Designed miniproteins, single chains, continued (4). Designs and how they scored, part 4

Each design is a single chain, and the fold is of that chain. pLDDT is the mean over its residues in the fold that is shown.

## One batch from the design tools (miniprotein)

Design m12104
Fold by ESMFold2-Fast:
Order: sequence, then C-alpha cells, then structure tokens
Structure m12104 (fold): chain A 84 residues (1-84)
Amino acid sequence: MARVEVEGNKARLEAEATIGGKKVRLEVEVVAENGKVHIKAKVYDEEGNLLAELEETVDLPEGLDLAKALEEAARQIDAQEAAL
C-alpha cells in the first residue's frame, strides 16, 4: 500500500513491496526548491533496519506538478503490489 503526503514544497511517499520473498518499506521525501528537486530515499526491512539510503538532486521538469507526479507513482506502486 502506497501513501502520499504533500506539505507546502515538501512531499513524502511511503510504499511497501515484497522483493525476493522479503517485505521492505520504501520512504521517499522530496523537497522542491529553486527549480530543483531534492530526493531522500530510504529502504527498511520488516524489523525497521535501514537497508539503503539515497540522496540526490535533480532538475524539476518544466510544467511538472510534483504532487500529481507522486500520486501517480504511488498508484502505480500500489497496483504492482496488489498484483503480487
């Protein structure tokens, strides 16, 4: 199940997935500032141990609605998890 929360220029995506028979939780935090998107992604196991952490900054494409893009991504993740 995926969840999207938008607060000002900040958005958070939480999703759960099963990879190789193991349940993982993905947290993505996105901050839009000065035409750029700062992304922090964290992957946790079922016990809450941090498996991986990624921090990147990318250019925000012109005309992209960040909140709408994250809602669409959450729907696609949720649909794939429901198919598993």
Scores: mean pLDDT 69

Design m12105
Fold by ESMFold2-Fast:
Structure m12105 (fold): chain A 80 residues (1-80)
Amino acid sequence: MEKAKELLEKAIDILSQEAEKGNPVAKLARSVVQGALAALDEKRYEHAIRLLQGALELTTNPEAKKLLQEAIDLVREALK
C-alpha cells in the first residue's frame, strides 16, 4: 500500500497546483483523493477504489489521471 499512497500524494500535488490556478473541479478531485488516502489508512480498500474512480472522472490532467489509475490498480491487487 505504500506505493499506492505515494502515487496518490503525487496526484494531490498536481491537483493542488491546478486548484491554486482557479480550477474548482481540481479542488474537488483533490478532496476526493484525500478521502481515498484516509480510506486506505482504515483498510477500507473497496471504498478507496470507489473514491479514486470518482476522482479519475473529475480529473482532466493526464499526469494526475495516470497516477490515479496506477493507484487503483495497486489497491485492486491488494484485494486479491
Scores: mean pLDDT 86

Design m12106
Fold by ESMFold2-Fast:
Structure m12106 (fold): chain A 65 residues (1-65)
Amino acid sequence: MKEELDEKIKNIDKVKEQAQSWADEQIARLKELGAEPAGIERVKASLENFQKNLDKIKEKLEKEK
């Protein structure tokens, strides 16, 4: 049980890290291409929403320990 919870929590942290890295790369590329601020804000909003959902799942899993 505890090992399974640790694995799930570890995977959530990895997904958060990968999502942040991907978003940072996309924002950098959009800036290089002269993208409008609205496009950049859309990427940021999507990342923030995704991370909030993952944080809720992580908190639930940590409480199960």
Scores: mean pLDDT 78

Design m12107
Fold by ESMFold2-Fast:
Structure m12107 (fold): chain A 76 residues (1-76)
Amino acid sequence: ASALADAKVEALLADPLMAQTIADGQAKIAQGKALLAAGNTAEGQKLLAEGSQTLNTIQDLLAQHRKQLEDYYSSL
């Protein structure tokens, strides 16, 4: 069950759209840090929040899919 869930999570991470979304979230965090270093606190904090929210959303989605797969296979 968990091995199949892990394989599905790995397949989702291999998806080009998922990879791009993760990269976009990480890029926003990097840009936010650069803006904070330049003294642009408002824009820096905004980009950090947006990047963090994107990555948290992906993490929640992957956790939900893993749980659904484990529950399904446990019912067999």
Scores: mean pLDDT 75

Design m12108
Fold by ESMFold2-Fast:
Structure m12108 (fold): chain A 79 residues (1-79)
Amino acid sequence: SLLDELIEKALELVKPYLNEKELQEVRELLENIRRGINVEENERRLREILERNNVPKEVQIEVEVYIGLMRIVVAVESL
């Protein structure tokens, strides 16, 4: 699905900067955002993980774009 593709693209972008446990945590946060569960809190937590691991700002922006696209797709598919 498009949502699975967006999640995998976001994970591939951050993979070089995170360990396996942090990658799993980010996957869980993205899955919660996809399901509309505590979206703002999960986005904040995800941003904190990327910032503490010194993920480049350009990569963080790309992740935010994929999250925005995922939220749009979820909203459209809920119609």
Scores: mean pLDDT 85

Design m12109
Fold by ESMFold2-Fast:
Structure m12109 (fold): chain A 60 residues (1-60)
Amino acid sequence: EDSEELGTGKIVEKDGKKYYIAPRNGLLAAVLGASSKSKDDYVEYNLETGEIKSLKKEEI
């Protein structure tokens, strides 16, 4: 696990790549372009490609 001081989110490493994961209702998730999908999911932001994906708690 790799954690950074980014407010409500953290950086995690998967398959040698780093992703920023934050709660959907987190301020940083909203600033990073979190969709208006109203679920208690997390968002995964790929720091290399800029892709944003919704995740369930079990996927983080």
Scores: mean pLDDT 60

Design m12110
Fold by ESMFold2-Fast:
Structure m12110 (fold): chain A 68 residues (1-68)
Amino acid sequence: AEFKITVNSDGTWTITSTKEYTVTTLDGKVVKGKGTITVKDPDVSEPITLSDGTKIYLKDLGDNLTVK
């Protein structure tokens, strides 16, 4: 499945995924998404979890990570 993250200069993450995923924010909320969405104040200490149970950290993205 395709999975990409752009870390924006304002600290938001723009996430693109063909699978549904969950991401935890700094205030402890869980955001559920699919396709392309922008997440405010993501918690960088928590992995993104895909619907199939795959856990993704920024360090593992390689060319699928863009930092602005």
Scores: mean pLDDT 81

Design m12111
Fold by ESMFold2-Fast:
Structure m12111 (fold): chain A 103 residues (1-103)
Amino acid sequence: MVEISELLSEKEKEFIEKLVERLREAGFSQEDIQKVVDLLESIPLVMMTDEELREELERLGFSQEDIDTIVEIATELKEETLASMSPEEQEHVERGLELGKKS
């Protein structure tokens, strides 16, 4: 068994790599992609919420249209990444999300 923190770190790296490709396809500049990657490396995948991501992207100076696009892509990739986990891994992630919602 791997610890959930170690597993999430590996899955977070896969998520970031996919996000970079999707943002590039959507026409974002390398500078803007770098800002998003730097932000998401600081936010655990399991704790990433639409509200938190939107607030941080606004702080970085993204337009509302760009924020909507980035959040949509990030949310879809997060769901795909979580769906790639085993049932046991998914249960651990969902438990983490429930604990986060109660703080």
Scores: mean pLDDT 70

Design m12112
Fold by ESMFold2-Fast:
Structure m12112 (fold): chain A 100 residues (1-100)
Amino acid sequence: SKEEAVEAILEAILRGYKEVEKLYEEKASTEELKEVAIRTLDEVVALARKHFPGSEFEREVERLAEEAKERLAKAKTPEEVVEVTLETFARLKKLAEEEL
């Protein structure tokens, strides 16, 4: 259902958030933090493409993910990666909640 698809996206975002937060606390490298953030973005995009194909929601999710990936590529510190990641995940969460 639409509700189950939105819940899957929200769960993916929450898992990504928790993993990034844990790795940051454990002093993981900038590259390790980027890998987790990008993996989460790819998962959210895949879910949007699968469950909401051709929708405005899919287009906006893809746009935010592409924007975030460009910002992540330029990030030089763990703090910069976390900032981009948290901001992007919050925006993706809001979009998903608005689909309910």
Scores: mean pLDDT 90

Design m12113
Fold by ESMFold2-Fast:
Structure m12113 (fold): chain A 86 residues (1-86)
Amino acid sequence: SVKDKIIQLLEQLRVDLGKAETPEQRRAIADRYAGKIHLIMILEGVPILEIERIQAIMLDLGRAAETQSDAETNAVIDSAIATINS
């Protein structure tokens, strides 16, 4: 499903963020994954309202990746996965 593909990308994002050394690198990684998720949603024909909802989640995640600890960013990823599954 589209949800499973997005969750898989969020778990890959978690791994890649753990390898980053700077806030700028973490933001760039988060933005790259936001772009991948957006493209998948477009290609799979996800409704615009759901695309906007997930874009808002990815924006919050990008801010956390840039400004918060790895543990705090992982908690935001966990919350994003829970929200997508609801």
Scores: mean pLDDT 86

Design m12114
Fold by ESMFold2-Fast:
Structure m12114 (fold): chain A 79 residues (1-79)
Amino acid sequence: MNEEIIKKLTELIRAMDAGDLEKVRELAEQLVELMKKNPDNEIARAFLEMALGIAKANGDEETARILSEAVDKINEIEK
């Protein structure tokens, strides 16, 4: 369900802005699980890639690592 994915993406941005690494990890894992059930979700993937780009631009190496791992897991689903 796209609505649930959008909600989790919004919460992910808020967690990133707050520097809450534990919540970022939890939300990234939940998004990967939701995308496994709905693999044809280009918007959610593009959004996660954008969030990864923001984390890298801000020098937030731990958030970037968490998000990079989530993107890799999503890309494996599309194989």
Scores: mean pLDDT 75

Design m12115
Fold by ESMFold2-Fast:
Structure m12115 (fold): chain A 99 residues (1-99)
Amino acid sequence: SMAQQRARLERKIALLKEELETLISQILALDPSTQPFVDELKERQKEAEALPDLEAQYRELVDLVNTAQQILLEIRKAKEDPSITPEELEKKIREILKG
């Protein structure tokens, strides 16, 4: 039924929101200076949650989780490579956020 499909989609959305929160927590734990980028991810999450179509909300949250995963990966690389400057890391994160 439509109601069962909606309930399944709402459950998937709830799991993506939990995953995004976990990724955000990991990002901030590794590099607190990333707070402005985390604030942008949270703003985009609020915009996604405001969409009237649950399928659109789901797609936007999948994209946000993927974006947060890419940011976390770049932070981990910067922690292991002393040649990566804070400015270069910020530039990489900005590029990821643009898509």
Scores: mean pLDDT 90

Design m12116
Fold by ESMFold2-Fast:
Structure m12116 (fold): chain A 81 residues (1-81)
Amino acid sequence: MSEKEKMLKAIDSLLARLDALRAEAEAKGDQASVAELDRLRTEAENIRADVEAGKLSIEEAKKRLDEILNRALRVGHRVAA
């Protein structure tokens, strides 16, 4: 339960960061970044649902979340440029 709760909080934090980056990309007219962030948000939502349902291990969820975070950081770097 504790590790699951931590993972769900981490995913919720990532979703909030993706929403903030999307708003910034949209304000800059960066449609490509908006589309990529929308895809990342969908992936994160799917991970959240699978973790909540107990269908995904915490170890696997952490790996997938780290992949999404790395992709989001690359998008954020492009949006900031």
Scores: mean pLDDT 85

Design m12117
Fold by ESMFold2-Fast:
Structure m12117 (fold): chain A 64 residues (1-64)
Amino acid sequence: SRAQARRGLELAFEAVVASGLGDGDEAAIRALVEAGFSEETARGIVDALRTLDPPVTAEDIAAV
């Protein structure tokens, strides 16, 4: 659902910000999987974040 997808995106974004290290997408995928999302769903959520213009990475978030 849209609500679940939005919560997943918020969680992925928060995980990337909290990790602050590495590529960001790996950390976000791990956080989503640990939170109960499937790896496929987690990767889809992170991919959606990366398709934003510009793509969002942990380094980009750390630079903000």
Scores: mean pLDDT 61

Design m12118
Fold by ESMFold2-Fast:
Structure m12118 (fold): chain A 72 residues (1-72)
Amino acid sequence: MSPVTDLEEAIKKAKEAADSKHISGNKKWVVLKVTDPDGTVYYIVVPSSMAERVKERLERAGMKTEVVDEFE
């Protein structure tokens, strides 16, 4: 999913992805809050199954990640 700087927009994308069913079959989506070392904050919407991998990659790059919402 594309990164966004607005939590509301991230929530909208997560709901749309869950409703689609067409592309994923996944019923659960998570919104990840990502904070860069310079303080920039943005949000990413991913299937729950991918969330751990995305978090690991971002943390290796020096970013902080946190699950802030989940949709099913």
Scores: mean pLDDT 70

Design m12119
Fold by ESMFold2-Fast:
Structure m12119 (fold): chain A 92 residues (1-92)
Amino acid sequence: SEEERKQRLRDEYLAYGEKKLAEFTSIAEEARKNPKGKELADLAEQYAQELKDGIDRARASDVEGAYRNALMVKKGADEAEKEIKDGLEKLK
């Protein structure tokens, strides 16, 4: 059913978001140790917080809102990853 499809996608998007949250948190911690890494650490910490807030909103939502919010978590994580990768390249 459409409801079962949305529930599966919601769970997949939230799992992806949790994985990206852990990755961004790790990047922020490592960048913070680098004297030249302050800007990247601040950016990664900001995106990690936004991602955590998005995941929390999705988990607190009803079925339809949870799917929509989980999709936004996935899209936000993809956009954040592109900017974080650019920041990592600038540290080379």
Scores: mean pLDDT 87

Design m12120
Fold by ESMFold2-Fast:
Structure m12120 (fold): chain A 81 residues (1-81)
Amino acid sequence: DKEKRAQMAKQLLDGVAESAKLLVKQGKLTVDEARQILDDTIALIEAEMREQGFSQDFVDALRDELQAWKDKFVAELEKEV
């Protein structure tokens, strides 16, 4: 179920992003360090989807969607700190 997997990937990324945002607001992480954590999380999701046999087209589309979401999240976070 591609929709279910995409939704789970988005939920995982959102959870990691919320934790990173909290640490940035506490002065324990920089915005650049938070960006790196999110990039690493997206790369992990991409690798896991490929290992599970999802098509390259699906994996690429999901990666691009997660990257666009990450870019928006980081831009918002940078304005808040």
Scores: mean pLDDT 86

Design m12121
Fold by ESMFold2-Fast:
Structure m12121 (fold): chain A 77 residues (1-77)
Amino acid sequence: MLEEAKERLKQKLIDLGLSKEEAEGVVLTLEQFAESSGLDVIEVLNRALDAVEKAHAAGASARESVRAGIFEAIRLS
C-alpha cells in the first residue's frame, strides 16, 4: 500500500514534466515530513496527489501543481 501511494504520486509528477530524480525527491520529502509530523504517510501522499491533480485540472503549471500538493501536506499538520 505505501509503495503504491509513492509510485502513484511519483508517476503523476513525472507525467507533469518532472525528472525521475525530482519526482523521487518530492515523494521522499513528503514521506519524511509526514513521519516527522506524526501523520499517516499514505494519507499525506494521497492528499498531495489529489491536490496536484486538482491544481493541474484547473490549469496550473507543473510547478504550481507540485506546490499545491506540498501545501496540502503542510495543511494536514
Scores: mean pLDDT 85

Design m12122
Fold by ESMFold2-Fast:
Structure m12122 (fold): chain A 71 residues (1-71)
Amino acid sequence: SMSQLRSQLLGLIGEILALIGEQFDLERQLEQALKDGAPQSKIDALQQQIADLEARRQQLLAQMDQLDQQL
């Protein structure tokens, strides 16, 4: 039903917004680590976490696109 599809889309939008917030927090942590001269291992870990969030966001956007095509 259209009501069910709308509910699923709103859920995906909420999850995407949460991931965007997490990405901003990690990007700020990365900027601070670079300014503080943190160990390369910490910088690498933060960059990997950001990359993982970007990959997850792309998966959710693809799911949202598939649902949108059904409307």
Scores: mean pLDDT 85

Design m12123
Fold by ESMFold2-Fast:
Structure m12123 (fold): chain A 91 residues (1-91)
Amino acid sequence: MLKVTVRARVLSPEDLLASSVTLSWVDARGEVRSATSPADVLLRAGEETEVTVTVPASMGVKVGDAVGLLGTGADGRTASAEGVVVSVEPV
């Protein structure tokens, strides 16, 4: 597993307190992959934030990779964000 930190801009028009975050990226084979991590992060509309997620090491995500994020609140509301990977650490 890898602990991945993403610097992301929230694209959604409303603030969301996310209880989980889904990270989406394109792997070395050109396939879209995703991983969902529990989170407790406030995604503020139009603002840049730092989000940490845990992903499989086999997916090969690297610092500098462009990624999509989908935050999900406890009530099922979602907020989208786009960003770049700023750190990757083995877990």
Scores: mean pLDDT 79

Design m12124
Fold by ESMFold2-Fast:
Order: structure tokens, then C-alpha cells, then sequence
Structure m12124 (fold): chain A 79 residues (1-79)
């Protein structure tokens, strides 16, 4: 479904952004960068598929969680 695809793509975007921030020595910005990347994916899918405000809010919460999980995983890989 478009919702499941949005969640998957947001999770991938968050992880990619967190890894890139860490690789560039900007680990202090990894969380904000990951959130921004994940939320951009949600915005593009919401625009394309016409998600309701409730669906968008849920996806933003999941994007924020994906960003936190991505940063935690990157920290574990660097420790």
C-alpha cells in the first residue's frame, strides 16, 4: 500500500541520512538530518497519494521514530 511504502522509504531515507552525517563527522546533526530526510519522503508521498491529515500525522511520528532508530543503529556501529 502507499502508506506501507511511505513508511519503508522514510525509514531508508532516515538511515541513509544518519550514516552520511556520521561519515562526514557531523554526528551531532545526525538526528535532525535523519528526521528531515524521513519527513521529506512522507511529504512527497502525502502529496502524490492524498493522505489524510491523520495519516500524515501518524507517518510523521513514524518518521521521527525511524530517525531515532537510525541514529541509535549508527551509534552502535561506531561504538
Amino acid sequence: SPLEKAKEKARIAAYTAAVEAASNGQFDKALETAREAARKVVDEYAKKYGFTPEQRDELYREADRAAEEAVARVKANMA
Scores: mean pLDDT 85

Design m12125
Fold by ESMFold2-Fast:
Structure m12125 (fold): chain A 117 residues (1-117)
Amino acid sequence: GVEELLAKYGDSPVVKEVVERTGVPLEYAAAVVAALERAAKRLGLELSDEEIIELATKILLWVKEEVPASLDFPLEEFLAILASDSFVKDLVEKLGISEELARAIAEAFRELLEWLR
């Protein structure tokens, strides 16, 4: 559950920096960072801490602008939104993320959602 995510990622300097840049709750920042690390590993990409912070910040600031009510939802429902095919399209068209990386990120959110259930 959320407690296991926070036990693994809650004290991460990367997650803390994302919280400081975005103002989102710790559990949402932790989930996005976890998904980005998983997506990078799946694609064989070596993303730096700075690159993960920048991507997570970009995603969460966009979510705050376009779907702010989602941050008031339970984490599992937030992740279901980010795991949607509509979100893949927005990552590519609105945030300029490559289609390959956007698909890997959405799949990582789906896998994280199933792991938290």
Scores: mean pLDDT 82

Design m12126
Fold by ESMFold2-Fast:
Structure m12126 (fold): chain A 86 residues (1-86)
Amino acid sequence: RERLEEAGREALRLLEEAARLTGTEESRQMVENARRGIEVALEAEDARSYLGAIGAGLREFADLVAAVDPEAARLVREAGELLERA
């Protein structure tokens, strides 16, 4: 439980930083939607399963963003890895 909450909070922090670094409104909106999803998932009883799914989605999203904004993509990938590891 504590590991999931810690991973979720760290992922939210990384995504907040990624949103500030993104060069497009579309990428910023997608990162913000992911942050909202994590906040909702952390309140769920089965938070682990939901956070794992969000983590996998963030890794795929990072691959798409990497060609346009590599630093934001790095943070998104790190957030996804944290959620899957938890």
Scores: mean pLDDT 79

Design m12127
Fold by ESMFold2-Fast:
Structure m12127 (fold): chain A 64 residues (1-64)
Amino acid sequence: MASDSQLRDAIRRVAQQRGFTLSDEALDQAVAIARQLQQQQPDMSVDQAAQQALDSLTRPYVPP
């Protein structure tokens, strides 16, 4: 299982690659989401969990 540090590093890396700047608060929220995702889907990779968490944090809109 991934540590919080691994998830934090992955999220920060993905955000920077996409040109986003994350606050420490947003980063902590994304780590919590990614950890929850990995608990629900144990075969989910760190990178996949980071990507999903970042998408959840940055996309508040669900299209109708």
Scores: mean pLDDT 74

Design m12128
Fold by ESMFold2-Fast:
Structure m12128 (fold): chain A 82 residues (1-82)
Amino acid sequence: MSPEVREEIERAAREFAGIANETIAKLAGYEADAETMRAIGLRASDLEAEGVSRKDIAEANVAAARAAGAHQDVIDTLESLL
């Protein structure tokens, strides 16, 4: 795959990861955490691009949410996706 096409796909995947995490926070009723969750999702996508495993990324995402002080219901929702 060309570097240009790869970068575009990685950018799209990163954006979708952010939207997914933001949506999870909103659906759980914790919109105040939505921006924090979006940032965590974007970072998880960056780690995937660096070759970190999906399991390690998911565990890091949950750990980052806890460290950021996200509501327990949001954290529980993320853990249910592991």
Scores: mean pLDDT 71

Design m12129
Fold by ESMFold2-Fast:
Structure m12129 (fold): chain A 91 residues (1-91)
Amino acid sequence: VSFTLSREEQLKLAEIAKKYGVPLEHAVAALQAGVQTLLENHGKVSEEEAKKLAIEAMKKTLVDLGVSEETAKKTAEALLPLAEEIAKRLL
């Protein structure tokens, strides 16, 4: 998924990455996976199921990049509100 982050969205992303000790580039990749999952599942599943799928996609992206399962889960959960804001803006 290709999208541009606002200054506020960039600051939120950087703060989450810093808080959980995740490289910014990995946090960007996870956020992209979450936004893509929300967009692909819009209108196909419930909003709650789409959120669950987005968290799983972001967590998997971080784990595949070498982030621990525990840190990946916490980071994905923290990224979800930001992914939702971006997905709503793109819909």
Scores: mean pLDDT 86

Design m12130
Fold by ESMFold2-Fast:
Structure m12130 (fold): chain A 112 residues (1-112)
Amino acid sequence: MEEKLRELLEELKRQQVEILELHKEVEKVTKDEELVFEAGILIGLAGIYLGLAELVLDTHPEEALRLLIKAVDLLIEAVKKLLKASTDEKLKKKLEKQLEKLKELRKRIESL
């Protein structure tokens, strides 16, 4: 369980970095600054939950699992807000692919 949790944590950390880059791309082209700001807050909060999951992973793996679920849910909500804020079709396709990756990762986390 702990090894699988560590693999999922590292994958979710990689996806957070990808979402942060997409956030920057949407910010440059959006007129909905409030949705982008809200998405940024959710991405930041997800980072906090990922850091907490890493700290407790070896000692409290069930708590780490709960924190990873919270982090992935925050990232899903952030990507949904970025999708709503984006009018660029190429960015929308990138965000939709990122959303599918997050949903798949959430299923993998729930299967533990």
Scores: mean pLDDT 87

Design m12131
Fold by ESMFold2-Fast:
Structure m12131 (fold): chain A 68 residues (1-68)
Amino acid sequence: AEKAALEAQAKDFETQAKIYESNAGYYRAKAKADPENAEEWQKKADTYEQLSKDYRTKAENLRAEAAA
């Protein structure tokens, strides 16, 4: 039961990481399309990229715990 719960939560974090990665890509595209505001769009992209990495790490930790 605990293993299944950890795997389900890991999958949710993997899904959330993918959403954040897509948001980062969106804001990078905005930075290219809007050069006058590129710095602000790039900051948003960097924030979402970091969130994506954090959630992938959380998912990996949960999968490792589920495997133990």
Scores: mean pLDDT 86

Design m12132
Fold by ESMFold2-Fast:
Structure m12132 (fold): chain A 75 residues (1-75)
Amino acid sequence: SPAAEAMGRAAEAMVRDNSPKGALLAAQGTGAAQDGDYRRAAELMEQSAIEFKKEGHDTGYQAALEAAEEARRAA
C-alpha cells in the first residue's frame, strides 16, 4: 500500500540519518499503522518529521512527512 511504502522510506532514511528520537517516533508510527490505527500513525509520523527537521535531517523529514500524508489518506 502507499502508506506501507512511505513508512518503509521513512525507516530507510532513519538508518541513514542516525536520528534516535525521529527513528523511535517513526517506528511507533509504523506499529500503529500495522494495528490499523492510521490516525495515530499520522500523528506519530508528524512528530517524527518535526524531530528530523530540528536535527537537520532533511531526508528523514521528507520521508516522515510523506508517511504522515499517506497515513491520513488511509485513515
Scores: mean pLDDT 78

Design m12133
Fold by ESMFold2-Fast:
Structure m12133 (fold): chain A 99 residues (1-99)
Amino acid sequence: MLAEELADALDRGAPPERIAELVEKLRERPEELAEAAALYGARQAAKDHEAGREPVPMTLVLPDGRELEVTGRIEGGKAVGEGLDRETGVRAEAEIDLP
């Protein structure tokens, strides 16, 4: 729900004000925040794979200073993302099918 909206906003390079709004709604829901990071990581891994690049680990610094660690990899026909909320230690994983 909100996790997908945050992942979409990050992927599109939405304005900081929009990202801050979504982060504030998710601040008490660290599992969804980690899921947003994981989904973003999976989407970035898929794009990197299509472009012939290797996915690289990232740190997303949110407008409130909160840090999400993001990793992505390709496994078979799927892009897999992992997200970690550094403040709470909550982790999530997301998978998307490759085209």
Scores: mean pLDDT 81

Design m12134
Fold by ESMFold2-Fast:
Structure m12134 (fold): chain A 100 residues (1-100)
Amino acid sequence: SAIDAELAGLRSLLVVMTWELLKWLEENNSPYAPEVRELLERLRNEDLSAEELIEVTERLIAILKELLAQEKDPERKKALQKAIETLERIRAEVERLRRE
């Protein structure tokens, strides 16, 4: 269906964003790396429901907010804020599609 195609597209975007985040976390020896790896593996499951996709997205937002609170570099703060805003938009779109 069109809804299934849109959800698959959002899941694929989340996979890319989560993989880029994981790579950065691993390169910086972040304690969040193992949890983000688990979230990435959950996102790679094509049978992931819209509800589960929202749960994963909300946890990623929470992790990014924790990283933002600890960040001192202005450029990295800006990147984290942009990532949070993007994930919040994705969460809202998944929620919209779930209700259709």
Scores: mean pLDDT 87

Design m12135
Fold by ESMFold2-Fast:
Structure m12135 (fold): chain A 74 residues (1-74)
Amino acid sequence: MSEEEQRAALAVFLRAVRRHRLPLPADGAGFNALEGLQTWIAQIERLLPSLSPEEAALMRRLLAELRGKAAQLA
């Protein structure tokens, strides 16, 4: 995933979080911590059924990147 695609994915995610009023990760853990990654993965997975097909495709690519990072940290 390119830097530009990551920024686009983050913008879509933040807009969707605001639109659906989803809670942000309760522990404040960042993407670099395994616990933080698992929390973000769970939030994105919950959001997927509510997204447009284009937003869902972008979020699935972000999910694959986050799952890859989580696997490396485990």
Scores: mean pLDDT 68

Design m12136
Fold by ESMFold2-Fast:
Structure m12136 (fold): chain A 90 residues (1-90)
Amino acid sequence: SIESLKKVLIRLGREALELAEAAGEEELARRLREAIERIENAENAEELLEAAEELIELVRELERRTGSLEVGILLGLLEIVLGVLKLTEV
């Protein structure tokens, strides 16, 4: 369901936010908070898909800046969730 996917995205996004804050990436942390809020406010699958793609790009940027394996794992999980969203909306 959309609500289940939304909940998973918020959880993974919050984990990425904690890693960004721990790494001292203040600007990425701010943008991650905004992306999580967009996911929370998504009313339909289209909005959720757009918000999820934005979140994934921010987590990818965080991985490039930190080289963190933990961030890389979160990115992989987020990409799986995005794949499920895309299949559901076709």
Scores: mean pLDDT 86

Design m12137
Fold by ESMFold2-Fast:
Structure m12137 (fold): chain A 68 residues (1-68)
Amino acid sequence: SLEERLVALLDEYGELLTKASPEVGQRADARIRETGAALEAAGLSQEEFNEVLVRTLEDLIAELRKEI
């Protein structure tokens, strides 16, 4: 399910953050906060919110893998 995928991505993202520098972690946190604010402003359904969050996490995970 989308929810199971989201949980798996959050686990991987969290693990990669423990290996990242403080600067990389701060950039990732800023992007998550900016995405969250944009999603709240857009008034998306829970399903649409989760789909955007999945894509955001996939992008962040790919970036973190290149930075470590």
Scores: mean pLDDT 78

Design m12138
Fold by ESMFold2-Fast:
Structure m12138 (fold): chain A 70 residues (1-70)
Amino acid sequence: SVRERVEELKRETQELIEEIRRNADDPRRQAILLAAATALVSEIEYLARLTGDEYARRVAEEMREQVLAA
């Protein structure tokens, strides 16, 4: 389901954000992880737009903010 996929993408994005923070001493590794996290958020945004699901839209907004803050 869309909800199950959004929850999976949310978990994966949060794990990548934690890894970005743990790799503060490796700018190259952070850049790679940031690109990956950005791609996952874009997938959530895409699903939100296709389905009109309010939960997916909220999760996309929350994850986008967290990625930008990383």
Scores: mean pLDDT 88

